# Designed miniproteins, single chains: the designs that were tried, part 68

Each design is a single chain, and the fold is of that chain. pLDDT is the mean over its residues in the fold that is shown.

## One batch from the design tools (miniprotein)

Design m2501
Fold by ESMFold2-Fast:
Structure m2501 (fold): chain A 72 residues (1-72)
Amino acid sequence: AVTPRERRILQAIARAPKTQAELARELGLSQSTVSRHVRNLEKRGLITRDASGYYRIADEEKVAAEIEAAAR
């Protein structure tokens, strides 16, 4: 399962594609913290990053399952 912080990142991206800077601003996190979490989420195949730096949901069903698991 994803961490509570990663769950918030996934929920934010699911609403609209977002850059690392936009995620940091929206969630009140440092860009370094967001970078660490989005890198982990990309490795798990949950999100993908385009050439312009926007993060998008890669697998909507898998993301929904991870969000539910993290809600507990």
Scores: mean pLDDT 81

Design m2502
Fold by ESMFold2-Fast:
Structure m2502 (fold): chain A 70 residues (1-70)
Amino acid sequence: MEEDIKRIRELIEKAVEAAKAGDWEATQQYLREIAREVERAVKEGKITQEQASDLLEEAMRAVGAAKEAA
């Protein structure tokens, strides 16, 4: 549970780093990986649908902010 959330947040950090660097291809790849990991964790019962929605919203906000800062 905690390990899954940490892994997803690490991917969010990587997506933000790629977005700040202007690497939109890498940013999109990390966002897809975040979506896959979130779906897997929900399917395996390791996180709730609410936690999944919160993590996806966090990722989109963080990447959006990084894009505006770049």
Scores: mean pLDDT 81

Design m2503
Fold by ESMFold2-Fast:
Structure m2503 (fold): chain A 71 residues (1-71)
Amino acid sequence: SALKNEIGELFLEAANASGLTIEEAAEYYQKAADALDAGDIETAIKVLEEVASKSSAEVAKKIKELIEKLR
């Protein structure tokens, strides 16, 4: 889905900015994707907030904008 692709791209951008490893980004992506597939928006938002806390200010802002779209 377009939403899952956007999350994946943002998590890779966070890893490239040295806030996360590629393996950590993949694990967070899987948790967010599984939560979205289950309709568990609260868990998906929690995962996005966790990644934002480990990201650069620019990436964190983009993730927060995505969280607003999910609410």
Scores: mean pLDDT 83

Design m2504
Fold by ESMFold2-Fast:
Structure m2504 (fold): chain A 58 residues (1-58)
Amino acid sequence: SLEEEIKELEKEIEELEKRRAELRKRDPSFDVEVELGVLDLKIAVLRTELRRLRKKLK
């Protein structure tokens, strides 16, 4: 269902945010900054999809 899909996306976003927080604890390096950038982009895409699905719910 749409509600189940929304909950699944929320969980995926939460997992990615936890990964991002973990990487932010590491010393700054090129590799860390690249991974943070990739995670930020992925989180932004999923949040956009989540907002779209929530709009369809109402």
Scores: mean pLDDT 84

Design m2505
Fold by ESMFold2-Fast:
Parts: C-alpha cells; sequence; structure tokens
Structure m2505 (fold): chain A 73 residues (1-73)
C-alpha cells in the first residue's frame, strides 16, 4: 500500500472513530475501531520518512492507546 492510500484509510477510520464516540456506541465497538485505527497509523508511521510527521503520528498513536486503555478499565 502507498503512503497516500494509508493516509486516506487512516482519515476514514479517524472520522468513524469520532462518530462512534460522539454517538456513545458500545465500548467494545469503540475499542475495536480504535485498534483498527492504531494499526493503520502504525503502518503510516512505518512508511513515513518526514521527522515532523513521524513525531505527530507517534503522539496521535500514544493518545489513542491511552484512550483505549481507559475504555478497558
Amino acid sequence: KSLEELLREADELLRETGRLIREKAPKEEIIAQLEKLIATLEEVLAAETDPAARAHLQRLIAALEKLKAELKA
């Protein structure tokens, strides 16, 4: 997959994750969606060569991992 394709997939997953949270979807559904989003962002991070973009992605992944952990508590 190209970086452009991965970024488009990540954007779609991010928007869907936000929708599920706003609509107060079941916790299990939000967690499953977060896992898909995190996995896709990790693929983006692996393909990304720009240091600033990599730093931004790492921060975003960390924030999503924290949210997932809080939902599992």
Scores: mean pLDDT 83

Design m2507
Fold by ESMFold2-Fast:
Structure m2507 (fold): chain A 109 residues (1-109)
Amino acid sequence: LAEEGGREGYHGGHDGALGGTLAVKTGDKSAIPPGTAGAIAGAGGEFMGRLGLETGNPLLAREGGLSGYAGGYLAAKGGEIANNEKAKKLGEHGYREGEEGYRLGLEAL
């Protein structure tokens, strides 16, 4: 459960970071704030989720999932503003995986 939550948080964070970065690269100035925030939160989710996966620590799985969720949500918003379907889909996938990572991490506590 905790390792599975860490894996989901890692994937959610990774997708949020990629989506946020893509929104910043392809959008106008209005996409920069949500894309940047998505990339930062996504990177945090990737880092904490990976540690949760490697250590089986449910707190890291929970926090990794939550950060991945935030990163994905913001990346999806950035992708929408950037009119970049790839960035939007990465963000949407990121927040779903992050939510699952949060749920599994919480269940493992």
Scores: mean pLDDT 90

Design m2508
Fold by ESMFold2-Fast:
Structure m2508 (fold): chain A 111 residues (1-111)
Amino acid sequence: EAEEKAKLGEEYEKKGDYEKAARYYLEAGQIYYDNGDYEKAIEYYKKAIEAAEKAGDKELLAKAKAGLGQAYFFKGDYEEAIKYYEEAIAADPDGDVAEGARKRIEYIKSL
């Protein structure tokens, strides 16, 4: 299923539908993350970031950056995790993603 979502992301990206591309790449990243494949999760969250930037969608951008932060956190890369959570906050500071990202940064800094 993750591979199917990734292929849909590539298809919509080729069509110039960056909003749909970002959504499918984000779904692929989330499925890989849920399966413990953090390397592939990072790959697809990065593709989701590029597509969300081209789409101008602040919410999708924040979600993709927060997902990337979470994947780095579970890889043990706390510095990268904090960086991407901070970028998620910057992308949509008043959104629900920003609140979760702030709590996650606080948790990591308490370790």
Scores: mean pLDDT 88

Design m2509
Fold by ESMFold2-Fast:
Structure m2509 (fold): chain A 76 residues (1-76)
Amino acid sequence: SSLVEEARRLVEEALEALRRGDVERAIELTKQAGLLLEQAGEGRSREFGLVLLALSYLLDGKPEEAERLLEEALSL
């Protein structure tokens, strides 16, 4: 699915943003990735679950934990 490929691109961009310390940009990109995975019918996938959990950690001020989860999502 082109939506899944675009979501993975957004996860890669979110990881790059986190590595630069741009948490606000990482939140935006992670939200977009989650929405695309949901639209692709991936709402019960491990990839979707990891992206949502990462978003939760970003919003809770835990970017290091979020980075680990996004790396795991990208490796699936």
Scores: mean pLDDT 88

Design m2510
Fold by ESMFold2-Fast:
Structure m2510 (fold): chain A 64 residues (1-64)
Amino acid sequence: GSELARGMGYILREAGRRAIEEGDVEAVRTSARGLRELAKIDPDRRDYLLEEAERFDEAARRLE
């Protein structure tokens, strides 16, 4: 993966975590979607990114 993809992954995870703290379901889902899109271009981290995206979707379901 590229350094840019790694940085984007970190930013998306932090944004999702903050959204969970704020109870912003839509922002959590946006972070999950971003991680899934990133997984398409970062095959070395694909499984990890998809697992994190699923965890955010689960958090969003719990907040609903």
Scores: mean pLDDT 83

Design m2511
Fold by ESMFold2-Fast:
Structure m2511 (fold): chain A 98 residues (1-98)
Amino acid sequence: SLQEKIEEAEKLYTEGLQALNRGEYDKAIELFEKAVKLFEEINHPGLADVYIQLGEAYLEKGEYEKAIEYFRKALEIDPNNVRAQRLLEEAEKKLKEK
């Protein structure tokens, strides 16, 4: 059901945040990718937040090009998201310093 998909996506997102906070970046990415798939299937506005968290996980891994990709995806959904704009600028700066 739609409600079960929302609950599963939110659970995956929460578990991803917990993994991210523990520095388990690969696990966080896997959990967030599963959440993205569910949120895309139901066209849920939570997609922007999951893309921001995917970007943050890649940023923490030093994978700046991937981080930029996900922050841009978040901004396609929510162009006025100050957090996504700031994180995009940070990732672009770090990429240029490499």
Scores: mean pLDDT 88

Design m2512
Fold by ESMFold2-Fast:
Structure m2512 (fold): chain A 68 residues (1-68)
Amino acid sequence: SKEEALELADRFFRHLKIALDALEEAGVTGPEAIRLAVGIASQAVNEGLTDEEVRERAIKAAEELKKK
């Protein structure tokens, strides 16, 4: 339903903020941070990730980016 879709959107934006904050703390900013955070937030909605799991995935993504 529309209400279920809005609840999922609210969770997406909450997790998007958590991922962006964690990426910024790890030194990843700008368009690259947005791209990674959107991916992680989508995973969080699909897999039912906790806030801590979202943060951990953001840190891992930042580490992988730095290895390139």
Scores: mean pLDDT 85

Design m2513
Fold by ESMFold2-Fast:
Structure m2513 (fold): chain A 56 residues (1-56)
Amino acid sequence: MDAEELLARAVEAARAGDAETAQRLGTLASAVAPNDEESRRYGEAVGAALREAGLR
């Protein structure tokens, strides 16, 4: 599973209200990201999705 696929699943989990799965998959996406810039972008995207869902 590639980094973008993991990110997409993390964001989907956040929007579905599953903060634990979103954080776990988001961490995995960041760990396999091609560089530090993409890793930070992934973390911010998951964080934003969690805030939009009211989970923070």
Scores: mean pLDDT 79

Design m2514
Fold by ESMFold2-Fast:
Structure m2514 (fold): chain A 79 residues (1-79)
Amino acid sequence: MPTLDLKGPFTAKSGENVTITGTTSKPGLGVEVKYKGKKIAATISDLDGSFTINFTAPKEPGTLEIYVEGVKKAEIKVT
């Protein structure tokens, strides 16, 4: 089962630019950021498992969900 070590952030303000970083348990895994079931941003982890994703937080407060290979692994709260 793939694992995610998310470095943060774990909170963001509505409309703010967000950069998340982390490491997946294996290289080349798909990492997606979703809001209310819609994909906002995505990447594929590097050969060492590391990744960086840049995106703009939704204008409405809510929860961003981080998926690795289709499995939810983390959340970021938008205030």
Scores: mean pLDDT 83

Design m2516
Fold by ESMFold2-Fast:
Structure m2516 (fold): chain A 88 residues (1-88)
Amino acid sequence: MKAEIEAEIEYSLLVMAGAAAKSAGDYKAAAEYYEEAGRLAEKAGNLEEAAEAYELAAEALRKGATSEEDKARAEELEARAAELREKA
């Protein structure tokens, strides 16, 4: 199915981009890529993949945290990931 194939490819590319950004020390960019991957997986109904992506985004935000907002966002993503894993 076209939409499922497109979502799978886009998810994989975003996860790879996040990993590359993280390897470069750009934790802010890594978190943004992982959040986008999680959003796409969640919309596709792939709740386990969405939870994994949000967990990676939260980890990146915690490592690159420059503000109280980054820490709060990481906590929100961790909570969302836990909720999605419970539903998966």
Scores: mean pLDDT 81

Design m2517
Fold by ESMFold2-Fast:
Structure m2517 (fold): chain A 61 residues (1-61)
Amino acid sequence: MDEIALRASRILAEDPTASTAEIAEALGVSRATLYRHFASKRELAIHATALALRRIGDELD
């Protein structure tokens, strides 16, 4: 996973109502740069969910 992808996923996990533009601005990148790492906001949401589940699972392994 790219660093931008991980940070964007984190932002969306904390605020699921955040727009793609708001996420890009928070990361200090353009929307075009963000889209180079994700095809859609839906894909970003999937990665955010996976990150949250992995963090919970870390207590077991």
Scores: mean pLDDT 69

Design m2518
Fold by ESMFold2-Fast:
Structure m2518 (fold): chain A 62 residues (1-62)
Amino acid sequence: MEELALDPKRAPSVLSGLALRVAFGEGSEEDRKILELLVRRFEALGDTESAALARKALEKLK
């Protein structure tokens, strides 16, 4: 359970940074994999909003 809370304060900042990169049109395969990991982790934490943001950015990358 504790290991699910990897970045309680930084996770939203990491998400916003990645979302900005995707909005700029710079999505890469590494960013995509990080976003997939963030989705899994936020879902496990029950943070539906952060998971949704990560999924939205991920879908933009394809």
Scores: mean pLDDT 64

Design m2519
Fold by ESMFold2-Fast:
Structure m2519 (fold): chain A 80 residues (1-80)
Amino acid sequence: EKEKEIKEALESNSKEEIDEGINRLKKSVEELLKKTKNEEARKKYKEALELFEKALKGDYSAIPEGSEKANEARKIEAEA
């Protein structure tokens, strides 16, 4: 009983830590989106935010995809 509760608590803490990391990534992209006037870059930032939302729901494969979309947006902004 107690052993199972401890295991579940550790798994919950791991998920909370991952969620905090994703929320930090999401916040950084939201800040960039607020400052960006380039419409193509804004679309890529929105795609990154959608991918981070999927990661928060348990699709952790969306984390690197979201980062790639954010990097694409940064490149568009830098070339504009």
Scores: mean pLDDT 75

Design m2520
Fold by ESMFold2-Fast:
Parts: C-alpha cells; sequence; structure tokens
Structure m2520 (fold): chain A 111 residues (1-111)
C-alpha cells in the first residue's frame, strides 16, 4: 500500500499534482491547523482516505511515533515536506525510522 505523508506547510496546487500523479492509497499529515485542513480537503476531492498523525513537540519521539503508525498502512511512503528546518528534520527522522522497518521511502521537498 502506498502512503503520502505531508509534513508542514506545502503548496496546495503542488500537493494536488503529486497526489493525482502518485494516486496513493492513503494520505497522512503531521500538520496542524489550516495546513491539515487543506490536505484533508484535497484528499477528499480526489477520493483518497485521509489520516491525521500526531504532531509532538519532541521531534525525535514524534518521528518515531509517526513511523510506527505509517508502518500499519503501507510498505511504500512518499514524504512531502516544506522548506522549514523543522519540517526537513522531521521528514529526515521519519524516513530513517521507516527505512529501518524495511519500508521504501521517497523524500520530496515541495515549493
Amino acid sequence: MKVVLVIGSVDPEKLRELLEKEKPDIVATASTGESAIKVKEIAEELNIPFVRVPALEDIEEGARLIAEILTEYGDRVIILYGKSEESKELARLVAEYLREKGIEVELVQVE
């Protein structure tokens, strides 16, 4: 099963284009507030199931928990992340934990 994980604030049009291209089985977001709402709206428009994963203040623990949750949903994960250093670090850590579990991971910076 293919999962797209969205971390932080990403361009909604670029997100839509990627989801139309990749056609994942599920979209997950670690974003909060308006960013999470936009991801959910685009997923719903494309008839893709949506899951919110926890955003924790401890980035290391947050990354580990996100990876554990996503392992239940798929064997391939595409991580979309924004330009902030926090988004980059979270994306990197989630990718490391997923790869340790034998999950295929692609990292895509979106702008």
Scores: mean pLDDT 83

Design m2521
Fold by ESMFold2-Fast:
Structure m2521 (fold): chain A 59 residues (1-59)
Amino acid sequence: EAKSPEEMAKAAEAMKELGKLLGTPWYEKRAEEAGELAKKAAETGDNALFAEGGRIAGA
């Protein structure tokens, strides 16, 4: 959910940390992709990128 750029950036970092913590190749890869999209959305303020990241993480 896109509340603010700060929240988006926090979510992106959480996704990356979770991927590293679990150490599972497929999950870590998915978490990184979603996290990078969320981070990009936070940096640009583009909520569409955040939504796309969530869709990828959910698939």
Scores: mean pLDDT 63

Design m2522
Fold by ESMFold2-Fast:
Structure m2522 (fold): chain A 61 residues (1-61)
Amino acid sequence: SLEEEVAAFEKEAEGLSPEEREALMKRKVVELFEAGVPQEELDEFAKRMREIYERHLKRLE
């Protein structure tokens, strides 16, 4: 599910650099696109991953 993918991304993104997190995010979007996930769900997933990424950046400051 989308929630499980978001949770998996958050867990994998822990300990990664900003550059590595961006690469992981791009890879996940491509994998979901290839799996036939609708564009609306891809957009929502990307938005949620950005929110998690920004939250982590703010926490590190």
Scores: mean pLDDT 74

Design m2523
Fold by ESMFold2-Fast:
Structure m2523 (fold): chain A 58 residues (1-58)
Amino acid sequence: SALQQVAEHEITRMIEEVKDEEIRKKLEELLEQIKAETDPEKIAQLGREARRLYLESQ
């Protein structure tokens, strides 16, 4: 879905930019969960969690 593709792109960018190894591993796990998820609400929730972790790493 377009929502899934946008979320995957955004999280991939976050993974490339993040310097914290623990946060990077969590973002990679969330990316894999989004790739496997078909529920738009869950994709949105996973995307919000990824953004929260990324912002905490800054």
Scores: mean pLDDT 83

Design m2524
Fold by ESMFold2-Fast:
Structure m2524 (fold): chain A 71 residues (1-71)
Amino acid sequence: PEEHVKRAEELIRKAAEALNQGDFRKAAELLDKAAEYYEEAAKSSKNPEESQRLLKKAEDLRALAEHLRAL
């Protein structure tokens, strides 16, 4: 789970850089990839509360990506 979370956090940082450059499409793609890693971390977690929190983070990132694509 920790490795997937680290990959998600790295992708979120890259998405922030893309946003700073005005590249909303790239930022959205990076956020979708980060959501995938949180989803994998949730599947690998043996703690139901941790799994639910990770899935919520993934949902929030996908919602943000959809919003950015609408810009």
Scores: mean pLDDT 85

Design m2526
Fold by ESMFold2-Fast:
Structure m2526 (fold): chain A 57 residues (1-57)
Amino acid sequence: SAQDYFDKGLEYEKEGNYFEALVYYSKALELDPNNQEIREQLKITYDKWKAARKAKE
């Protein structure tokens, strides 16, 4: 379900694996495209992913 994918995304985010979190949030949105909670979390995690990539430079 969309919730199962969202929960997996949250677990990857807790591990600092932002890219995998984004993949699972995208899968969740595919099943529930108007879910504002998932959309906001995807946006927040995308910003964290960009910041993490810059920090490795």
Scores: mean pLDDT 83

Design m2527
Fold by ESMFold2-Fast:
Structure m2527 (fold): chain A 81 residues (1-81)
Amino acid sequence: KVEELEERLREVPEEDLLRRAELLAEIAREYLREGRREEAARYLLEAARLALEEAVRRGELSREEAEAALAELERRLAATL
């Protein structure tokens, strides 16, 4: 199913950050099911980065808040994997 999700991701416009983030999170979940934690962490970080970028664009977060949230997620993933 990862191949299906990656194909769907290629069809999503680069500007549609939330849809791309959702698909990346789904790919990460599939890698976690397969026990591929390193790959899952990479996709989760990219998904979070895109979701935070969209939140900044919408004025829901400052750039500094988004950077802090991403750094915290990266730290947590490094500690668990």
Scores: mean pLDDT 81

Design m2528
Fold by ESMFold2-Fast:
Structure m2528 (fold): chain A 65 residues (1-65)
Amino acid sequence: TEEKREEIIRTILEILESAPEDASEEELKNRIKEKLKELGVPEESIKDILELSPEELLERAKALL
């Protein structure tokens, strides 16, 4: 649903905005992966999302909200 999609986007945004500036791309992607798994997002969808860089994910999340 659109509501669940917004929650996923907000979860990604929250992780990226709260992360330390010295956090590695791998650390950010691992955090996003774990949280999306907890939300029941399919692994293929998680892979598609994590194909983007953290910066591009942040820009897309802001554009979709």
Scores: mean pLDDT 76

Design m2529
Fold by ESMFold2-Fast:
Structure m2529 (fold): chain A 66 residues (1-66)
Amino acid sequence: SAAARAEIEALEREALRAYILGDYDRAIQLLKEAIRKVEEAGLPDQEELIAGLERAIATLEALKAQ
């Protein structure tokens, strides 16, 4: 739904702000919440959305290790 997509986009924007502030843990948590919202909403493109979010989480986890 449009409402679910708006919530997911808001979580992604909040995660980007956390990343800019150097708060990788907060950014990862927000992206994990976005994945949960995608799964709960049952969107037709959920596989692509989840793959993108998982890739973003992996990138942030790698940055935390540096």
Scores: mean pLDDT 87

Design m2530
Fold by ESMFold2-Fast:
Structure m2530 (fold): chain A 78 residues (1-78)
Amino acid sequence: AEELLERLERLLEEYRRWLVEQGADPAELERGVALAVEAARKALAEAESSPTLTREEVLEKLEEQIKELERLLEELRA
């Protein structure tokens, strides 16, 4: 679980650095990354207390979101 969140944070940080090179506001982007990671952590914590969502289902959703971000980053660099 933490490994996926760390992977998400690394991908978002890499994307943030690329956007800063394109002239985006680094402080605003850094806040966005922090909010996205915090939202993912909160979703995992809520799933642990939820009777309708398993931790496995939340991890699968997080993994799919990470794959989408990887695809978007690749497309932007292509």
Scores: mean pLDDT 69

Design m2531
Fold by ESMFold2-Fast:
Structure m2531 (fold): chain A 55 residues (1-55)
Amino acid sequence: ADPTLEQAVEAALRALKAHGVDVDPETLRKEIEELVKQGKTPAQAAVAVVKRALD
């Protein structure tokens, strides 16, 4: 397990909760993992997923 990936998932969940968005943690993790597989860092992936959900 990658602790940086888990921290990114937690950060994204907190950001979405702060904006009143309910997201399934497993779905969020999968989206972040796909972006990391495409070459993004976990932090970049988390930011991208949050922006996409809020726009």
Scores: mean pLDDT 81

Design m2532
Fold by ESMFold2-Fast:
Structure m2532 (fold): chain A 73 residues (1-73)
Amino acid sequence: SPLVQRLQALVAQNEATIAALQAQRAALQAQRDASTDPAEAERLELRILVLDIAIAGEELVIERIREKIEALE
């Protein structure tokens, strides 16, 4: 099905987005762990929280797309 192929392509695109966000989160976590400044650590923790929310949102989108693929097969 062309629609299933398109939905699979969207899943792959969103998985790539999650991988990029996870890499950014890991870099910020490393910076936070290396920080000796409480104000910098707090700013980094807020940025990590924003990324955690974004990752959770993208994972929910993938879940819904996968449900649609299953319903079409």
Scores: mean pLDDT 90

Design m2533
Fold by ESMFold2-Fast:
Structure m2533 (fold): chain A 73 residues (1-73)
Amino acid sequence: MEIVELLEKAGNAKSQEELDAVKKQLSQKIKQVADKLSKQMSQEEQEKLYLPYLEELRKAFEKARKRLKEFAE
């Protein structure tokens, strides 16, 4: 949902500033979700929930970073 939209925006980032803005928004969203879940779930269950998103985030940001670096002199 919202996270998927931010991942797509990260992959299509045209500048380092745009990528940094998306990364900040994603970090804030993940922290808010973690704070809510910490009241209902164990740390281990929270990690299981985050792992797929963390892997997708890492891949998206690595791809975007490489793409931006290719455009930079």
Scores: mean pLDDT 68

Design m2534
Fold by ESMFold2-Fast:
Structure m2534 (fold): chain A 66 residues (1-66)
Amino acid sequence: SSAADAAKAAEAAKRAAEEGDSVAAMTNGWQLREVGKEEAGKAAIEAGQAGDAEKAARYSELGARE
């Protein structure tokens, strides 16, 4: 389901943030967009591009919640 896919992306983004990996966190934002979480996915991608893995993970987590 889209919710399960979004939850997996959010978990992966949190892990990437713990490791300081903004690129991995940004990539998980693309997964959120693929499952229809457009705004959260865009915000996560933009934060990841700026090198802010913690913000990217936060937006991914918010996108996974309904």
Scores: mean pLDDT 69

Design m2535
Fold by ESMFold2-Fast:
Structure m2535 (fold): chain A 96 residues (1-96)
Amino acid sequence: AAAEAARAGAEAAAAGAEGAAEGDYAKGAGGAVAGVGAAESGRLLAETEEAGRAAEEAGLEAARAAADAASGKMEGKEAAEKAREAGERAARAAEA
């Protein structure tokens, strides 16, 4: 559950970052919100405190990447890759 939530949130953040790069800033903002939601869900669903913290940190990193893409601080493709990498790290932590 925690690993699935982390991957889903990261994918949503990545999609938001890509949308922002195409000029859909509302989609970028939605991706940032999804990343924050994934962070909370990961914390609540994780069976250990360490797994929960790792999922929370990764979700917030994905949210920041989407927000940076929406604000023009980061290229959408780079932000999407960062969000996906964060999701994979959270999933690995949740599985450990």
Scores: mean pLDDT 68

Design m2536
Fold by ESMFold2-Fast:
Structure m2536 (fold): chain A 66 residues (1-66)
Amino acid sequence: MTPEERVLAAAAGAYIHALDTESEEVAREKARQKAREMGDKYGLSPEEVERALERALAVVDANRAG
C-alpha cells in the first residue's frame, strides 16, 4: 500500500469501528483524528491527509448504501 492508501484504510477502519457504538458525527471525528495521526506517522501533507480522509468516509458511506 502507498502511504495515502494506508491512511485511507486506517481512517475507514476507525470510522467503521466508531459507527458500531457512536453517532455518525462522533464517528467522523474519530476517523479525522485517526487520519491525522497516521498522516503524521507517514509524513503526508495536511492536504494529502484531508484527501485520504474524505475518500475514506466516501468509500465507507458508499459501501453502507450499496
Scores: mean pLDDT 82

Design m2537
Fold by ESMFold2-Fast:
Structure m2537 (fold): chain A 62 residues (1-62)
Amino acid sequence: SLAEQARRLLAEAERLLAEGRLEEAGKHVDMAGVYAALASDDELVARARELAERLRKLGYQP
């Protein structure tokens, strides 16, 4: 499902962020947000938004 794909992308983004790989983490978060929105999963949309904000504060520029 789209929600399941969003969850996998968020998990991968969190791992990449832990490794300092900001650009790759950002790409995964951006895709997770799209899938979460298409799935109408407000919790996943909120998680993607929060992770995107954390990445932005660390210097990620989409």
Scores: mean pLDDT 86

Design m2538
Fold by ESMFold2-Fast:
Structure m2538 (fold): chain A 78 residues (1-78)
Amino acid sequence: KEGIELVEEAIKAFEAGDIEKARELLDKALEASPNPSEELQQALQYLSSAITHAEQGDEKAAKEYLELAKKALEEEKK
């Protein structure tokens, strides 16, 4: 539950352009999720890739990975 909420907040921070906050929230989500479901693990991995590409200035790749993270998170909620 806590890990899912932290991933949602990280995605919101990312969409607001606060990449530093998104990274901090992702790190907290990883700590809160030592045994994540397959879907949550995918969301965490895609969000990590999105943040990394955003930091490198690759906005297109960052956006594509963010969309994949959102889809994985929605599957986790089902």
Scores: mean pLDDT 82

